# Designed miniproteins, single chains, continued (4): the designs that were tried, part 5

Each design is a single chain, and the fold is of that chain. pLDDT is the mean over its residues in the fold that is shown.

## One batch from the design tools (miniprotein)

Design m12141
Fold by ESMFold2-Fast:
Structure m12141 (fold): chain A 74 residues (1-74)
Amino acid sequence: SLEDLIKKVEENIKRRKELEEFYQKMLAEGSPEEVLKKLLEATRKANQERRKAYIDKVKSEIDKLKAEIEKLLS
């Protein structure tokens, strides 16, 4: 429980640092407006992919439970 929370916080900190480094690198290589547009699009896509992955994982787990229940009823 507490270890899981600490791990989640550490992962969140790492993710923030990676995003900051990526943002700074993009600012150095491109115009601020172009970089901002690309960053917003990348963030939107990443959020969409994360939501889809989570939904797919939940759906897979539900399907697995249904299959086990059907086996018990057969």
Scores: mean pLDDT 76

Design m12142
Fold by ESMFold2-Fast:
Structure m12142 (fold): chain A 86 residues (1-86)
Amino acid sequence: SVLEQAERLAEVLERAAELLPEAREALLEAARAVRELGRAVEEGASEEKLAELEAKIAEAERRLAEVPGAREALLEAHREERERLA
């Protein structure tokens, strides 16, 4: 489900925040926005609300692009999630 996909992504973002404290606030904001988007989709929220949440995620991605090591931290967090689920 969309909610399950959002939850998995949010967990990866939260783990990346532990690996890269410099990006912690942006990663945790992204995790919250992803969870809100997943729930909003499941609940049939308006297109306007969905666009607002997508804009929050895009803003967090822009902030993360400016942090050295953010890509590497996200890849490591994603790798750890795969190992946890295996």
Scores: mean pLDDT 77

Design m12143
Fold by ESMFold2-Fast:
Structure m12143 (fold): chain A 78 residues (1-78)
Amino acid sequence: MDYEALAEEARKRASPENAAELLLEGHRLGNEDLIRIALEVIAPEEADVLVTLPFEDQVLMLSGRLSPEQLALLVSEV
């Protein structure tokens, strides 16, 4: 899989509305670039720290920044 091409496409499409789906996809694929792009959209000031944390802890720290629908999507995978 071309992770760099996938990450580049993600940067063009990344928005607050799709960031939770992007974060989930990044964890499913084990693609740190997708995880980082999603975290940069949700919490740009903390993305470098958050990317080092496990998925469950990322969801907990982002819970105040996510919509109820986004939080439900991510929590269903924990």
Scores: mean pLDDT 76

Design m12144
Fold by ESMFold2-Fast:
Structure m12144 (fold): chain A 67 residues (1-67)
Amino acid sequence: SLEEAIAEAEKLAAELGLPREKTSKDQAEVYSRALREDFGVEISVSALQRMPGAVVSLMLELLGERK
């Protein structure tokens, strides 16, 4: 699920010591489009901007992996 992917991404980002800087508006727009087009998930740009960019990036990678 999306919630599980976010939780796993946050755990991985913390374990790897990745930066906690928030997602920029430009990056959030790109991520929002990718989530909608590739996964059928709508998340607002403002909601993505509240998340660290590293977490959003890892979440997209986890959703795209074959399991």
Scores: mean pLDDT 79

Design m12145
Fold by ESMFold2-Fast:
Structure m12145 (fold): chain A 71 residues (1-71)
Amino acid sequence: GASISGTGTPGARLTVILRSEDYAEVVEVTTDANGAWSVPIPRPGTYEVRVTELDAAGRAVGAPRELTVTA
């Protein structure tokens, strides 16, 4: 299956929002010791993806990243 992956601050919490025409979900992930993260795409389709990074205190770090993914 397809996935979305990236890097961020090591040990940070991320909120990843996946939106398609008929489906939406919010996934929380924690980056590993190298800052790596990955979220599986649950269904075929075109998704608008929004990634928000949180610091150790739960505050948003920078602007959210937005992209379009087709899987």
Scores: mean pLDDT 77

Design m12146
Fold by ESMFold2-Fast:
Structure m12146 (fold): chain A 60 residues (1-60)
Amino acid sequence: EIEKIKKLYEKSVELLKQLADRRIAAATDPEEVAAIQARYDKGLELIKKSYEEMIKKAKE
């Protein structure tokens, strides 16, 4: 159960990074790049919070 949650977290982080990198590579507008970076940072924070909550719930 915890092992599966950890795997999901790692895959989610990898996918988010790949998606952000591809979008940044396609973007030429500085505002678009900034928006992609902000979305990536927020996505990472949400994934981390979700992972920590899932671990807590798995224990309780």
Scores: mean pLDDT 80

Design m12147
Fold by ESMFold2-Fast:
Order: sequence, then structure tokens, then C-alpha cells
Structure m12147 (fold): chain A 77 residues (1-77)
Amino acid sequence: SEELRAGAESARGLARKAAEAGKEIEIVTPVRYREQAREAARLLEEAGREVGSRVEVEIEEGPDEVTIRVRIEVEVR
């Protein structure tokens, strides 16, 4: 829906900020929103690369929920 697309764009902005701060983001959603959650994880991965951060994505699929864990680590210098 339009709301989910707007949410994805907002999530991209937050992901970029989180990547700069070296934070972990966890997304838990019902399985019916699996594609939206994966899209959000992809945007987080792109934001990490854009900032020059290492991005680790782990997806755990359960019968009722999908958990996507994204850890963004900024290289410390």
C-alpha cells in the first residue's frame, strides 16, 4: 500500500542514521508482510553500504512471524 511505501522511505532515512551511529535494527512482522520486511532490510543494507558500514542481515522465518535482524557496524578509526 501507499502507507507501506512511505514507511519504507522513512525507514531508509532512519537506517542511514543508524548506520552512521553503528546500531542494530530488528524488524518483526507477521508472515503476510514478509515481502515488505525484506524490502526494508534491503534498504537498510543499501544505507549501510552508502555510509561505508558493514551490514549483516539475518532472516528467521517462523510459522506466524518473520524476524529480520540488521546489524550495521561503522568502521572505527
Scores: mean pLDDT 66

Design m12148
Fold by ESMFold2-Fast:
Structure m12148 (fold): chain A 68 residues (1-68)
Amino acid sequence: SEIENKVNELVEKAKPTLRSSIESGLLDPETFIAIVTAAFARKYGEEAAQILRGKLTKVVEEIKEELA
């Protein structure tokens, strides 16, 4: 669906920022996720935003595993 495509597109675009956030320690990745999901909820609705949050949280865990 269009919404699924938007979620996946944003996840891919967010990956470099999340990596830099974790590596530098300058921005808490949870704060970044909260801001992005709040904005996404306003445009695409709460259900889509929850799916996005879940995917972004998983990306953070995957990056942390790579850095361990």
Scores: mean pLDDT 83

Design m12149
Fold by ESMFold2-Fast:
Structure m12149 (fold): chain A 89 residues (1-89)
Amino acid sequence: SMLDELREALDNGDVEKARELAEKIIKENPDSPEAVEAGLLLAQIYYDEGKYDEAIEILKKMREKLPPDSPYYQAVDALLEEIEEKKKK
């Protein structure tokens, strides 16, 4: 699966390939569980690179599509809050 290829790229340290794969997964099936996992991984990549605004944008878009009782909702909200706090001076 593309998600397996994404995880393999991350394991190999190929961050650029991982980013491309994550964006592709999100674009092709934005409402799928795979797109949620890819979005979380993409946000983590941007966060690790200090690209807080890009990470926040991805997480906010994901949150708009998730039902409040989704197991992913808590993970998205927790990461979003962490990045927003880091962005504060």
Scores: mean pLDDT 81

Design m12150
Fold by ESMFold2-Fast:
Structure m12150 (fold): chain A 86 residues (1-86)
Amino acid sequence: SLLEEIRELVEELLSLLSPEDQAIVRQEFEAFVKAIEEKAPEVIRGMLAIAFISEVYLAARRLSPETQKRVLELADRIAELLRELL
């Protein structure tokens, strides 16, 4: 499923982050997943997707340039797939 593909990419992305940032980013992702499962209004799902991606970008800023590039490549792919769920 599309959500399973997104979850696999998110787990790969999380593996590149610090444990502290992994916890924060995972929390935001799970909030988004819960909104999808509960069929929350599109505006709420969109806002939670933005919150998740924003935390990824904040975490990426704390990484080495090489790791940051990989995280941002994964984030871009995840963002494309998230648009298909909205």
Scores: mean pLDDT 88

Design m12151
Fold by ESMFold2-Fast:
Structure m12151 (fold): chain A 64 residues (1-64)
Amino acid sequence: SPQQRQDIQHQIQILRDYRDNYTRRVDDDNQTSSPDLRKVRQDNHDTIIDQIDRRIRRLQDQLS
């Protein structure tokens, strides 16, 4: 359905925007953090980004 394709594309865009905003927030927070806290935040960031990227890939697969 064209509507389902548009809805999926909209969800992908929301996830991409969330990904970009989350990365910016982590980068900003890390500018004043200790090295240990930066590592924890970076590891958490990498985990969350990986989960978002996997979800985007699954949604993209539905469009093919």
Scores: mean pLDDT 83

Design m12152
Fold by ESMFold2-Fast:
Structure m12152 (fold): chain A 89 residues (1-89)
Amino acid sequence: GPLRELVVELLKALGYTDEQIETAKRLLDSGNEGAIRALLDSLIARLQRKYPELLTDEELEQFYRDYFEGKITPEELARRLLEKIRAAE
């Protein structure tokens, strides 16, 4: 679905391998909140290393809260992150 496609584009933009992307797809499809959070932590840690001023720790905690509480769609958030990465290049 659109979320899966946007997350794949984010992972590609951040330099993940095809094998790592396939693993990430399986984690997203699992619905396991702990595994999904670990994937998001890994993705955001790489994003912060490449673009250290894009997200603060407070923004990161708000991201997880809004995502897991359903206040924003995962698609909209992934789209905005991808746009920020593309604008920074």
Scores: mean pLDDT 72

Design m12153
Fold by ESMFold2-Fast:
Structure m12153 (fold): chain A 84 residues (1-84)
Amino acid sequence: GHMREEAEKILLEMEILLGLALIAYGISKLTGEDMTPLLEKLLKEMEKLYEELKKVAPEDKELIERAERILEEVRRLLEEAKKR
């Protein structure tokens, strides 16, 4: 496939991890469980995927910006979780 197809797969993996982060945050808010360690692990994996995305499609500004928004959302969830 072209570089775009590889980049789209990486973005899809990041979107799946965002879904898991949202579930973890929801569990934390609903039950009081400390999901901070899981959120930190998910963020670390997503940061690796983001670096891979930039290597695969460095000129695809749209995909990079979408990935940055996903990272920003997970960082926000982690900071909110840490307020306990």
Scores: mean pLDDT 86

Design m12154
Fold by ESMFold2-Fast:
Structure m12154 (fold): chain A 64 residues (1-64)
Amino acid sequence: SKEELLERAKELIDKLLEYARQHLTPEQVARVQEQADNLLKRLEKMTPEEIEAVVRALEEQLKL
C-alpha cells in the first residue's frame, strides 16, 4: 500500500540522517535534513510505483 511504502521511505531516510549525524558536521547535517524534508513532502504526492522506486534507490544508497 502507499502508506506502507511511505513508512518504509521514512525509515530509510531516518537511517540516512543517523548516518549523516555520525559522519558529517552539524552544518552538513542541516543541509541533509532540509533535503530529507523536501523529499518527504514530494513522496506524499507520488504514486505507489514512484515511492517504491525511491525506496529502492534509498536502500541502494544505504548498502554503501
Scores: mean pLDDT 82

Design m12155
Fold by ESMFold2-Fast:
Structure m12155 (fold): chain A 87 residues (1-87)
Amino acid sequence: KLKEAAEKIREAGEIAASTAPPEVQPLVLEIYERIAEAAEKGLEAVRETAYETIVPLAVEVEGASREEAERAAEDVVEQVKRILEEA
């Protein structure tokens, strides 16, 4: 169950990385790997990890606002929640 959820999160990361510039692909893959690991500890850990990784990436690399970056982190948390509920 947790292994299946982690695999689906990694697959989502590969899809996200495939649409990212080559320079950012390793960072996107690393972020989703950390989120997959956090999923084993529960949704609170996923939320904390997403905010610690996605928010800096969106703000510093993509030039997003804080509000846009936090929305992106929330979108990933919601996606992981759906994966965990379906696993």
Scores: mean pLDDT 78

Design m12156
Fold by ESMFold2-Fast:
Structure m12156 (fold): chain A 82 residues (1-82)
Amino acid sequence: EEERERRRQAAIEQALADHPEWVTRQKELKEFDELFTRYLNTPDPEERERLADQLMERLGLSREEIDALKTPHELVAAALRR
């Protein structure tokens, strides 16, 4: 198992070394998913406003567009169309 994981990790590192832009894109999508999931699940209005501001700034979306989104999948789709 350890050897299999090590081989998989080495292959991933090799692929990412050949395509550094993929690393940046994957990291951004994960961060957007995490932020939006927190936005949907937070009971605190102040935290919700703070997260909405971060999403607006990072994605270039309006507040109305963010409020219309219901799932992380929709957010990722919107970010990719930017």
Scores: mean pLDDT 68

Design m12157
Fold by ESMFold2-Fast:
Structure m12157 (fold): chain A 63 residues (1-63)
Amino acid sequence: APSPEVFDLEVELALKEIQLAIARKTLERALKNGDFVTAERDRKEIAELEKEIAELQAKIDSL
């Protein structure tokens, strides 16, 4: 069984991947609707989530 620390990190990773999927769908909707303000916000959120996911994955891989 994974250690509690690894399990907690894997749960955090899964939650961030869900948030990324939602942000990508929100971006698609914003672009379809011509909502450039929401699209810019969503692009920034996607970039930050991708960075956080990469950092979290690296942390898991180091344990």
Scores: mean pLDDT 86

Design m12158
Fold by ESMFold2-Fast:
Structure m12158 (fold): chain A 75 residues (1-75)
Amino acid sequence: SLALQRLYSRGVVEIIGLLSKAKTEEEALALFEQFLREAERTLPSEVAEALRDFARDALKAKKEKKPIVVVAPEF
C-alpha cells in the first residue's frame, strides 16, 4: 500500500530526527517511547509496529557506529 509506505517514511524521518536530537541513549529511548505511543494510537498497527522495530534497529546502529539502513517493509 502506497499510503502505508508514506506513513512509514514520515515516521522514519521523525525517528531519525529524535535520535539526532538525543544526547544520551536514555533520552533517545524516552523520545522514541513518546513518539511510538502516539503512533500506536493514530496509525495502522502494521505501520506502528514497523516504526517500533525501526527505532530499535536505528538506535542499535548508532551505538555500534554502523549506517542506519532504511528499507520500507511490504504493507
Scores: mean pLDDT 86

Design m12159
Fold by ESMFold2-Fast:
Order: structure tokens, then C-alpha cells, then sequence
Structure m12159 (fold): chain A 112 residues (1-112)
């Protein structure tokens, strides 16, 4: 369903926007330039997700969204390896779990 793909893309956008706020707050707290570079990567993925909302081909939309989610999950794993802050880790793990759920739903749509 094209509407279901757009719904999943919108949910991914909301999660990345929340992730950007979490990363910004952690950068303000730590001053670590690592988080500033991660912000740029996340902004690039957010632009890709917004472009996917305009994709008219459902198969291409699913493929692009799956690839973007795989890339985002890799960024989250890298964030988790870089930090020892348990509050920050818990927030990243929550977003990771939500993105993994979106990816599973998309894989089910691709298998149909």
C-alpha cells in the first residue's frame, strides 16, 4: 500500500527528528565534536527520508526506505559504542527499537 509506505516513512522522520534533539542536547552537555558530526549525518538521512515521501514508485520507495533505515541503525550502533552515559544509551536504544519495528513492517510489505 502506497499510503502504508508513506505512514512508515513519516514515522521514521519523526524518530530521526527526536534523535536530532537528543544528540543536540548531549552535544551541549559534553562539547564532544563527535556528536556535531553525527548531527550532520542524521540531517542528511532526514533529507533522504523527506525525498522518499515524494517517491511515486512503491517498490522504489520501499527499497530506498529500507536502505535508509539500515544506514540509520548503523549510526545508532556507532552512537551506542561511543557513549558511556546510561540515560543517553537508553534513549538511543528506544529509537533503535522503533526503527527496527518499521524495518520489519517494510520487509513484510516487500515479501508480499
Amino acid sequence: SPERIRELARRAIELVEELLKIVDEHYKKTGDPFFKEVRKVLESHLETLRAILGEEDPERAISRLLQTLDNLLAVLDYLLEHTKDPVFKKKIEQIKAELERIRAELRSLLAE
Scores: mean pLDDT 88

Design m12160
Fold by ESMFold2-Fast:
Structure m12160 (fold): chain A 91 residues (1-91)
Amino acid sequence: MAELEEARRALAEAEERLKEAMSRLSEEEQQAVLERFRERLAALQAEGAAAYEAARDDPEALRQVLLEALRRATRLAEEMVAEAERALAKA
């Protein structure tokens, strides 16, 4: 369980950093970042749902699927932070 708690903490930290970076952008720049990542967010949700369904009968496989989903979400959030910081640096 420690790995899941650590992964959830990492995601929460990445989400906080994303909120901070986005808050420094104009509304137009915020929408541009969100639009750029919209398809990747939808794909992440769809792939996560499919993996969860495939693993549902195996508790250990299900735990691994949840852990990987959290790690993927964290990486995507970090990429969004980097994009927001690049937009801010150009201003």
Scores: mean pLDDT 82

Design m12161
Fold by ESMFold2-Fast:
Structure m12161 (fold): chain A 85 residues (1-85)
Amino acid sequence: MEKEIEELLRRLAEKFGVPLEELRRSAEELIAKKGKEHTLELLKLIDYLLTDEKKAEEIFKEFAEKDPSITVEELREKLKEGLAA
């Protein structure tokens, strides 16, 4: 896994008290389905959502414009599911 993704996963594991291995597996599944760049951006959104909701909303809007098949609401729900799974 790329260093930047690994560092984000470590921070999220610490914040949520979730085993790093579970988050790593979820990230690997997202990479397989959506690619590394999309997965990295989603992890950044999760990190921002916890520290700066306003910035997270701006990035969500940008993704909705780049990928018209995915709505902002769907991205938000996918982030929630990724943290719960």
Scores: mean pLDDT 64

Design m12162
Fold by ESMFold2-Fast:
Structure m12162 (fold): chain A 80 residues (1-80)
Amino acid sequence: SRFEELMRIGRTGDSSEQARAVEGLLELYEETGDERYLDAAIDIYNSIGGGSRGVVRKAFEKLLEKTKDPEIIEKIKKAL
């Protein structure tokens, strides 16, 4: 599945590949509303170092602009 592929990339990829995996998981969350994808994105994001972390931070900030659920807003803000 796309989810399993993104999780594999997030676990085994370099910093740039991990950033793309987080972006893909956030896209799946926006499409489905399934918090499992958001939780997976946050877990991978917390393992990313270097400059690629900044690109992914911006993706989460963009999601915050679209999100109205207070629990989701708090979850994302705690991760950033």
Scores: mean pLDDT 82

Design m12163
Fold by ESMFold2-Fast:
Structure m12163 (fold): chain A 80 residues (1-80)
Amino acid sequence: PKITITLPNGSEVVLDLPERSTAEDVRQALLDVGVPEEDAEEIAAYIAEASGGQALDQSKTQQLLQEALDKLYEKKLKKL
């Protein structure tokens, strides 16, 4: 199954994820769509912490992915 996320620049990215996804599934899907390894690792770590290492359904995965992306871009913007 696929989920769509919106990047802070307004572009949409479609991720091919299982119906229930772990942080590792999310990390790999982000790498497959060209997200840098450092960013994919940080996003996956956020999801792992928020989920307690459990597999999440697509709706929850999409929510946590968007939250992680927002936090990551805030952090990068502050360092620029």
Scores: mean pLDDT 76

Design m12164
Fold by ESMFold2-Fast:
Structure m12164 (fold): chain A 100 residues (1-100)
Amino acid sequence: SKKKIIRELILVGAGATVILMYLYISKAPKELIEKVNEVSKLIDEAIEYLKKGDFEKAKELIEKAKEMFEEIKKEATPFVQKDIEKDIELLEEIIEEIEK
């Protein structure tokens, strides 16, 4: 199920990109934009570690991305909070799939 995990991470990365575009257009605080950019980088690194077969390192990066999304959610508007919650749910499913 490595292909399923990579696909779901790509969807989370796409979601983070949509959130970033919204934050830029809405002139959100720079700190919030930087946090979402860091999540995107963590997702990209996790995909690369999965491609290399390093599931333990990928899981560590995914867990860190999830924690950062939880913090971003606290600072976000209700519209963006809903999209972040969906991405958190996907990251939880990915963690569960890796732990099998």
Scores: mean pLDDT 84

Design m12165
Fold by ESMFold2-Fast:
Structure m12165 (fold): chain A 59 residues (1-59)
Amino acid sequence: MKKKIEEARKNFLDYYKKWLEDFEKARQAVEAAGLLTPEDREIIDSIIKKQKENLEKLL
């Protein structure tokens, strides 16, 4: 059971990394389209930074 849980954790972290990359790309696309307000940018960038820090702590 423990080995399967560790493999599931690794798969989850890989999906989390992929989601974060896709989210950052989507944010860049919205900014390039001129749809991202300064307030939204600050909030989204803060979320991305915190998620990256959390991901590094989980590794």
Scores: mean pLDDT 79

Design m12166
Fold by ESMFold2-Fast:
Structure m12166 (fold): chain A 64 residues (1-64)
Amino acid sequence: SGMLDAQAQAMIDEKGGAKSAEEVDRQIRRLEELIRETDDPAARETLRAGLDDLRRLRALIEAG
């Protein structure tokens, strides 16, 4: 599964590691807030899966 690695590299190539990290950190905060406001279990599960992907992407940006 190299899709997240490719996405991290593309972001770094486009705007640099620091700005890529800031962008993903903003998306993580928005999604965490949305999860707190969401009572539907199915919607929360989908949002948590997206949050996990963003956290992995953030780690790949930091490592790159």
Scores: mean pLDDT 85

Design m12167
Fold by ESMFold2-Fast:
Structure m12167 (fold): chain A 88 residues (1-88)
Amino acid sequence: MEKLKEFGKLLKANAEALVAAEDLPEDVRAELTRLLVEFGEALEAGDVEKAVELLRRAQLLVGEAAGEPREVVEEKAEELGKKIRELA
């Protein structure tokens, strides 16, 4: 599925920008960016199951960053998850 691989490449390229758009602590942003990059790598490899698991871990990381606008971060995560489901 070439669309899934293309999406993975776009996610890797845009992971830092997506995370930087959120009002999160730098350490949380760094870890979220790492998870999104690994997520994009899983999509490029066609490993949808791994990609979904990485997305879930990213949501948990955001939850641990209490006091941040988690609704905004959750919306980004949900949009990414929706795109995976549409491409899978």
Scores: mean pLDDT 69

Design m12168
Fold by ESMFold2-Fast:
Structure m12168 (fold): chain A 64 residues (1-64)
Amino acid sequence: AMAESERRIAELNAEIDKQFEKLDEIDKLYEQGKISREEARNESLKLIGEILRTIGDIEDVRLA
């Protein structure tokens, strides 16, 4: 149903928003000197991978 697809896309968009908030938090922690440059890089790359997977999930729902 259209309504079900819209709800699912909204949920996935909310997950992307949370992932971007986590990226912002990593950046702030690095700027504050609370984490190393290597830790910031590794955690950011991991989150970027998760964001890309979620974008793929949104497109799969949109095309169904």
Scores: mean pLDDT 81

Design m12169
Fold by ESMFold2-Fast:
Structure m12169 (fold): chain A 60 residues (1-60)
Amino acid sequence: SKLVERIAERLGKSVEEVEESLRQIATLTGAGRRTALERLARESGMSVEEVEEALREVVG
């Protein structure tokens, strides 16, 4: 996933670490999931929509 690669580059993490973080976020529900996605978007300098798409690519 190019989105996962971009998140990894912007955070200074490996693709595998970002995929693991996204899988953990996928186990959250409601407001907790939304807050985690918004935080990851802010930290990576990407949109919430881009981070949500990366999560969808990782889990399905």
Scores: mean pLDDT 84

Design m12170
Fold by ESMFold2-Fast:
Parts: structure tokens; sequence; C-alpha cells
Structure m12170 (fold): chain A 92 residues (1-92)
């Protein structure tokens, strides 16, 4: 169910399994694009996953994650300006 998948992704995120959490949240957003709960959790997972990749020196993977985040989040989402800045920094 939606609630079970959301709870699973939240548990994975708390365990630091950001890639697995990101995958579930992005899938939930494709099914429920305007869900404010999933949008907030997905935005946070986008930042955490990309930061993990940057820490590992995986800048191409980080940039890809930021771009997916920007493609799925509404343009007026509060984290969109920060995600755009972080994507530009990852290109350097």
Amino acid sequence: SYEERLAQAEKLFKEGKYEEAFTIYSSLLLDHPDDPRVLELFAEATIKLAEKYKKEGKYDEALRVYRIGLSLLPEDHPLVPELRKLAEEAEK
C-alpha cells in the first residue's frame, strides 16, 4: 500500500540507505505527484543522496540525482533554488 511503501522509505532513509529511499520516494511521486508529504521527503532524500555521492567523489552521480530531483519537484518548491545551486556546483 501507499502507507506501507512510505513507511519503508522513511525507515531506509533513517538507516542512511538514501539510494533505496530515493528510489521509493521517486516512484511514489510518479503515482502521487502533488503529495506534499512525499514531496518534502523526496526533496530531503535528493539532497542527502547527492551529498553522499559527492563525499565519495561521485560528482556525475550527484549531478544526476539533483537533476532528477529538479525534474520531479514543483518549480515553486522551497528547496528548488538550493537544488539548482548545488547542481551548478556539482558541474565544477
Scores: mean pLDDT 86

Design m12171
Fold by ESMFold2-Fast:
Structure m12171 (fold): chain A 90 residues (1-90)
Amino acid sequence: MRNRLASLQERVAHLDELIARLQETIRRMKQDNYAPSRIRRFEQMVKQLLDYKARLEELIESKRMPSQDELDELIAVASESERAIAAERE
């Protein structure tokens, strides 16, 4: 088992953590009756992260690498998601 596989598995684990945090944030937003448009934005972030996780899992099975555009999209969504969670809490 090579360093590349381990790196991809670590990235999947990080995505699972981010998805769980976003889902918890969405749950709290729904309890606090936040605007539907704001909740929908967070749900869109979850969908993007889930789609990317599915691609990484497929790549782990097929031993292929994601495209640079896919990596850039993940970095952007993950960074925005982390900032949104931080802003929501404090």
Scores: mean pLDDT 71

Design m12172
Fold by ESMFold2-Fast:
Structure m12172 (fold): chain A 68 residues (1-68)
Amino acid sequence: TIKSFTQVDNSEPGNLELSGVPPSNLKNPGASVPADKPKGWLSLEEALELSGLPPDASAAEVSGSQLP
C-alpha cells in the first residue's frame, strides 16, 4: 500500500557533510574508474568550503578583478 508521505532528502544532506561516505557506489576502489573520481568530492568540498565561493563568483572575478 502506497502512502504518499513527504519523504524529504534531508537524510542525505545530513550525512553528506558529516559522514560524507562518497565511495558507497565504488565498493571497490581498484575497480572504480576516475570518471566519477570520489576524491574529487573531498577536494571539491574542501575548496568550496574553504571560501564558500559560489560558481558565479568565479565568473565575477574574471569580469570584476581581472589580472592587474
Scores: mean pLDDT 44

Design m12173
Fold by ESMFold2-Fast:
Structure m12173 (fold): chain A 58 residues (1-58)
Amino acid sequence: MTVLPREEAVEELLRYAKEHGIPLDREKAEALLDAFDYDVDLAKQMLDREKEERERSE
C-alpha cells in the first residue's frame, strides 16, 4: 500500500482492529500511527502481535 492520508490511515487501522476483534480507540489508533510514521502495515503488525498475546493468555 502507498501512504494514505491521515484520516484514511486511521479508518483503515480501526477497520482492521474491528475485523480481528482487537479493542482500539481512534485516539489510540492515531498514537500508534504517529509512532510508526503512519505506516499502516507496521501498525497492523503491532495489532496482530497484541491479538496473539491475548489468544495465548485466554
Scores: mean pLDDT 75

Design m12174
Fold by ESMFold2-Fast:
Structure m12174 (fold): chain A 79 residues (1-79)
Amino acid sequence: DLEEELEKFKKENGITDESIEEAKKLLGEEVYKIVEKASGGNEIQLLKILKAVLEESKGDKELAQSDEFLKRVITRTLE
């Protein structure tokens, strides 16, 4: 059950709907689509990337949208 797995992952990792929206705003629509594609339709993987973006960018939108930052975050969450 994907929804049950998503809710458990969110609770265990301190991810809220608010934090997901904050991460999406930091990335912007265009960059968010790149992150979605990188997750390969895996919603847990997407949540891992969004959490790392929010925590590591510290609200810096320019950093969050940088290729170097995103490559680092995506690579670490895939391993």
Scores: mean pLDDT 80

Design m12175
Fold by ESMFold2-Fast:
Structure m12175 (fold): chain A 93 residues (1-93)
Amino acid sequence: SLGADDLVRPNELLLKILKESGATSEVYTLSDVMHYIGLYALDQKLFKPGKDSHIVDLSGTPLGELLGVDEVDVIEDAEYIKKKIEEHSTLIE
């Protein structure tokens, strides 16, 4: 699996999400991709309020299309999110 410092080239769908969060590059570390996905969820106000603030409502969003689910827990589903980033990226050696 990809490490946090591994360099990846996102596909078109993932790249659009990153660029909506202020990203300007074509190539990112996995850590940078995770950071921009977090910013996207914050900017789009996808986090549930209060005690469930670790849960993201993805229904009808491009991020939901990328992840293939309507809801994720950013704590419990971190490995699932990482897997989906890997599926939507090319590893740069």
Scores: mean pLDDT 82

Design m12176
Fold by ESMFold2-Fast:
Structure m12176 (fold): chain A 93 residues (1-93)
Amino acid sequence: KLREVIEKLEELIKENTEEAKKKGVELLLELREELRGLSPEEREALRKKLEELIKEGKLLEYLKEVREMLELKLEVEENKGEKEKELLELAKE
């Protein structure tokens, strides 16, 4: 679930170790695969770009941006769920 991914990103951001950065790369690859699929070639290309962000010292900031985006997405999904419940409980129920 989206909330679990947000929590994992928060822990990795707080930890801020080289091991946490590598785990962040794997988590981002899994997220991309779940959101829109990921071929083996696309996975390798994305992994290389994320490893480059580690070398440039930019991965932590990118993880923060992804976490913020996911928090916004979760808020939208939760609001949609509440509206759907309202419709289902229509009339005297």
Scores: mean pLDDT 75

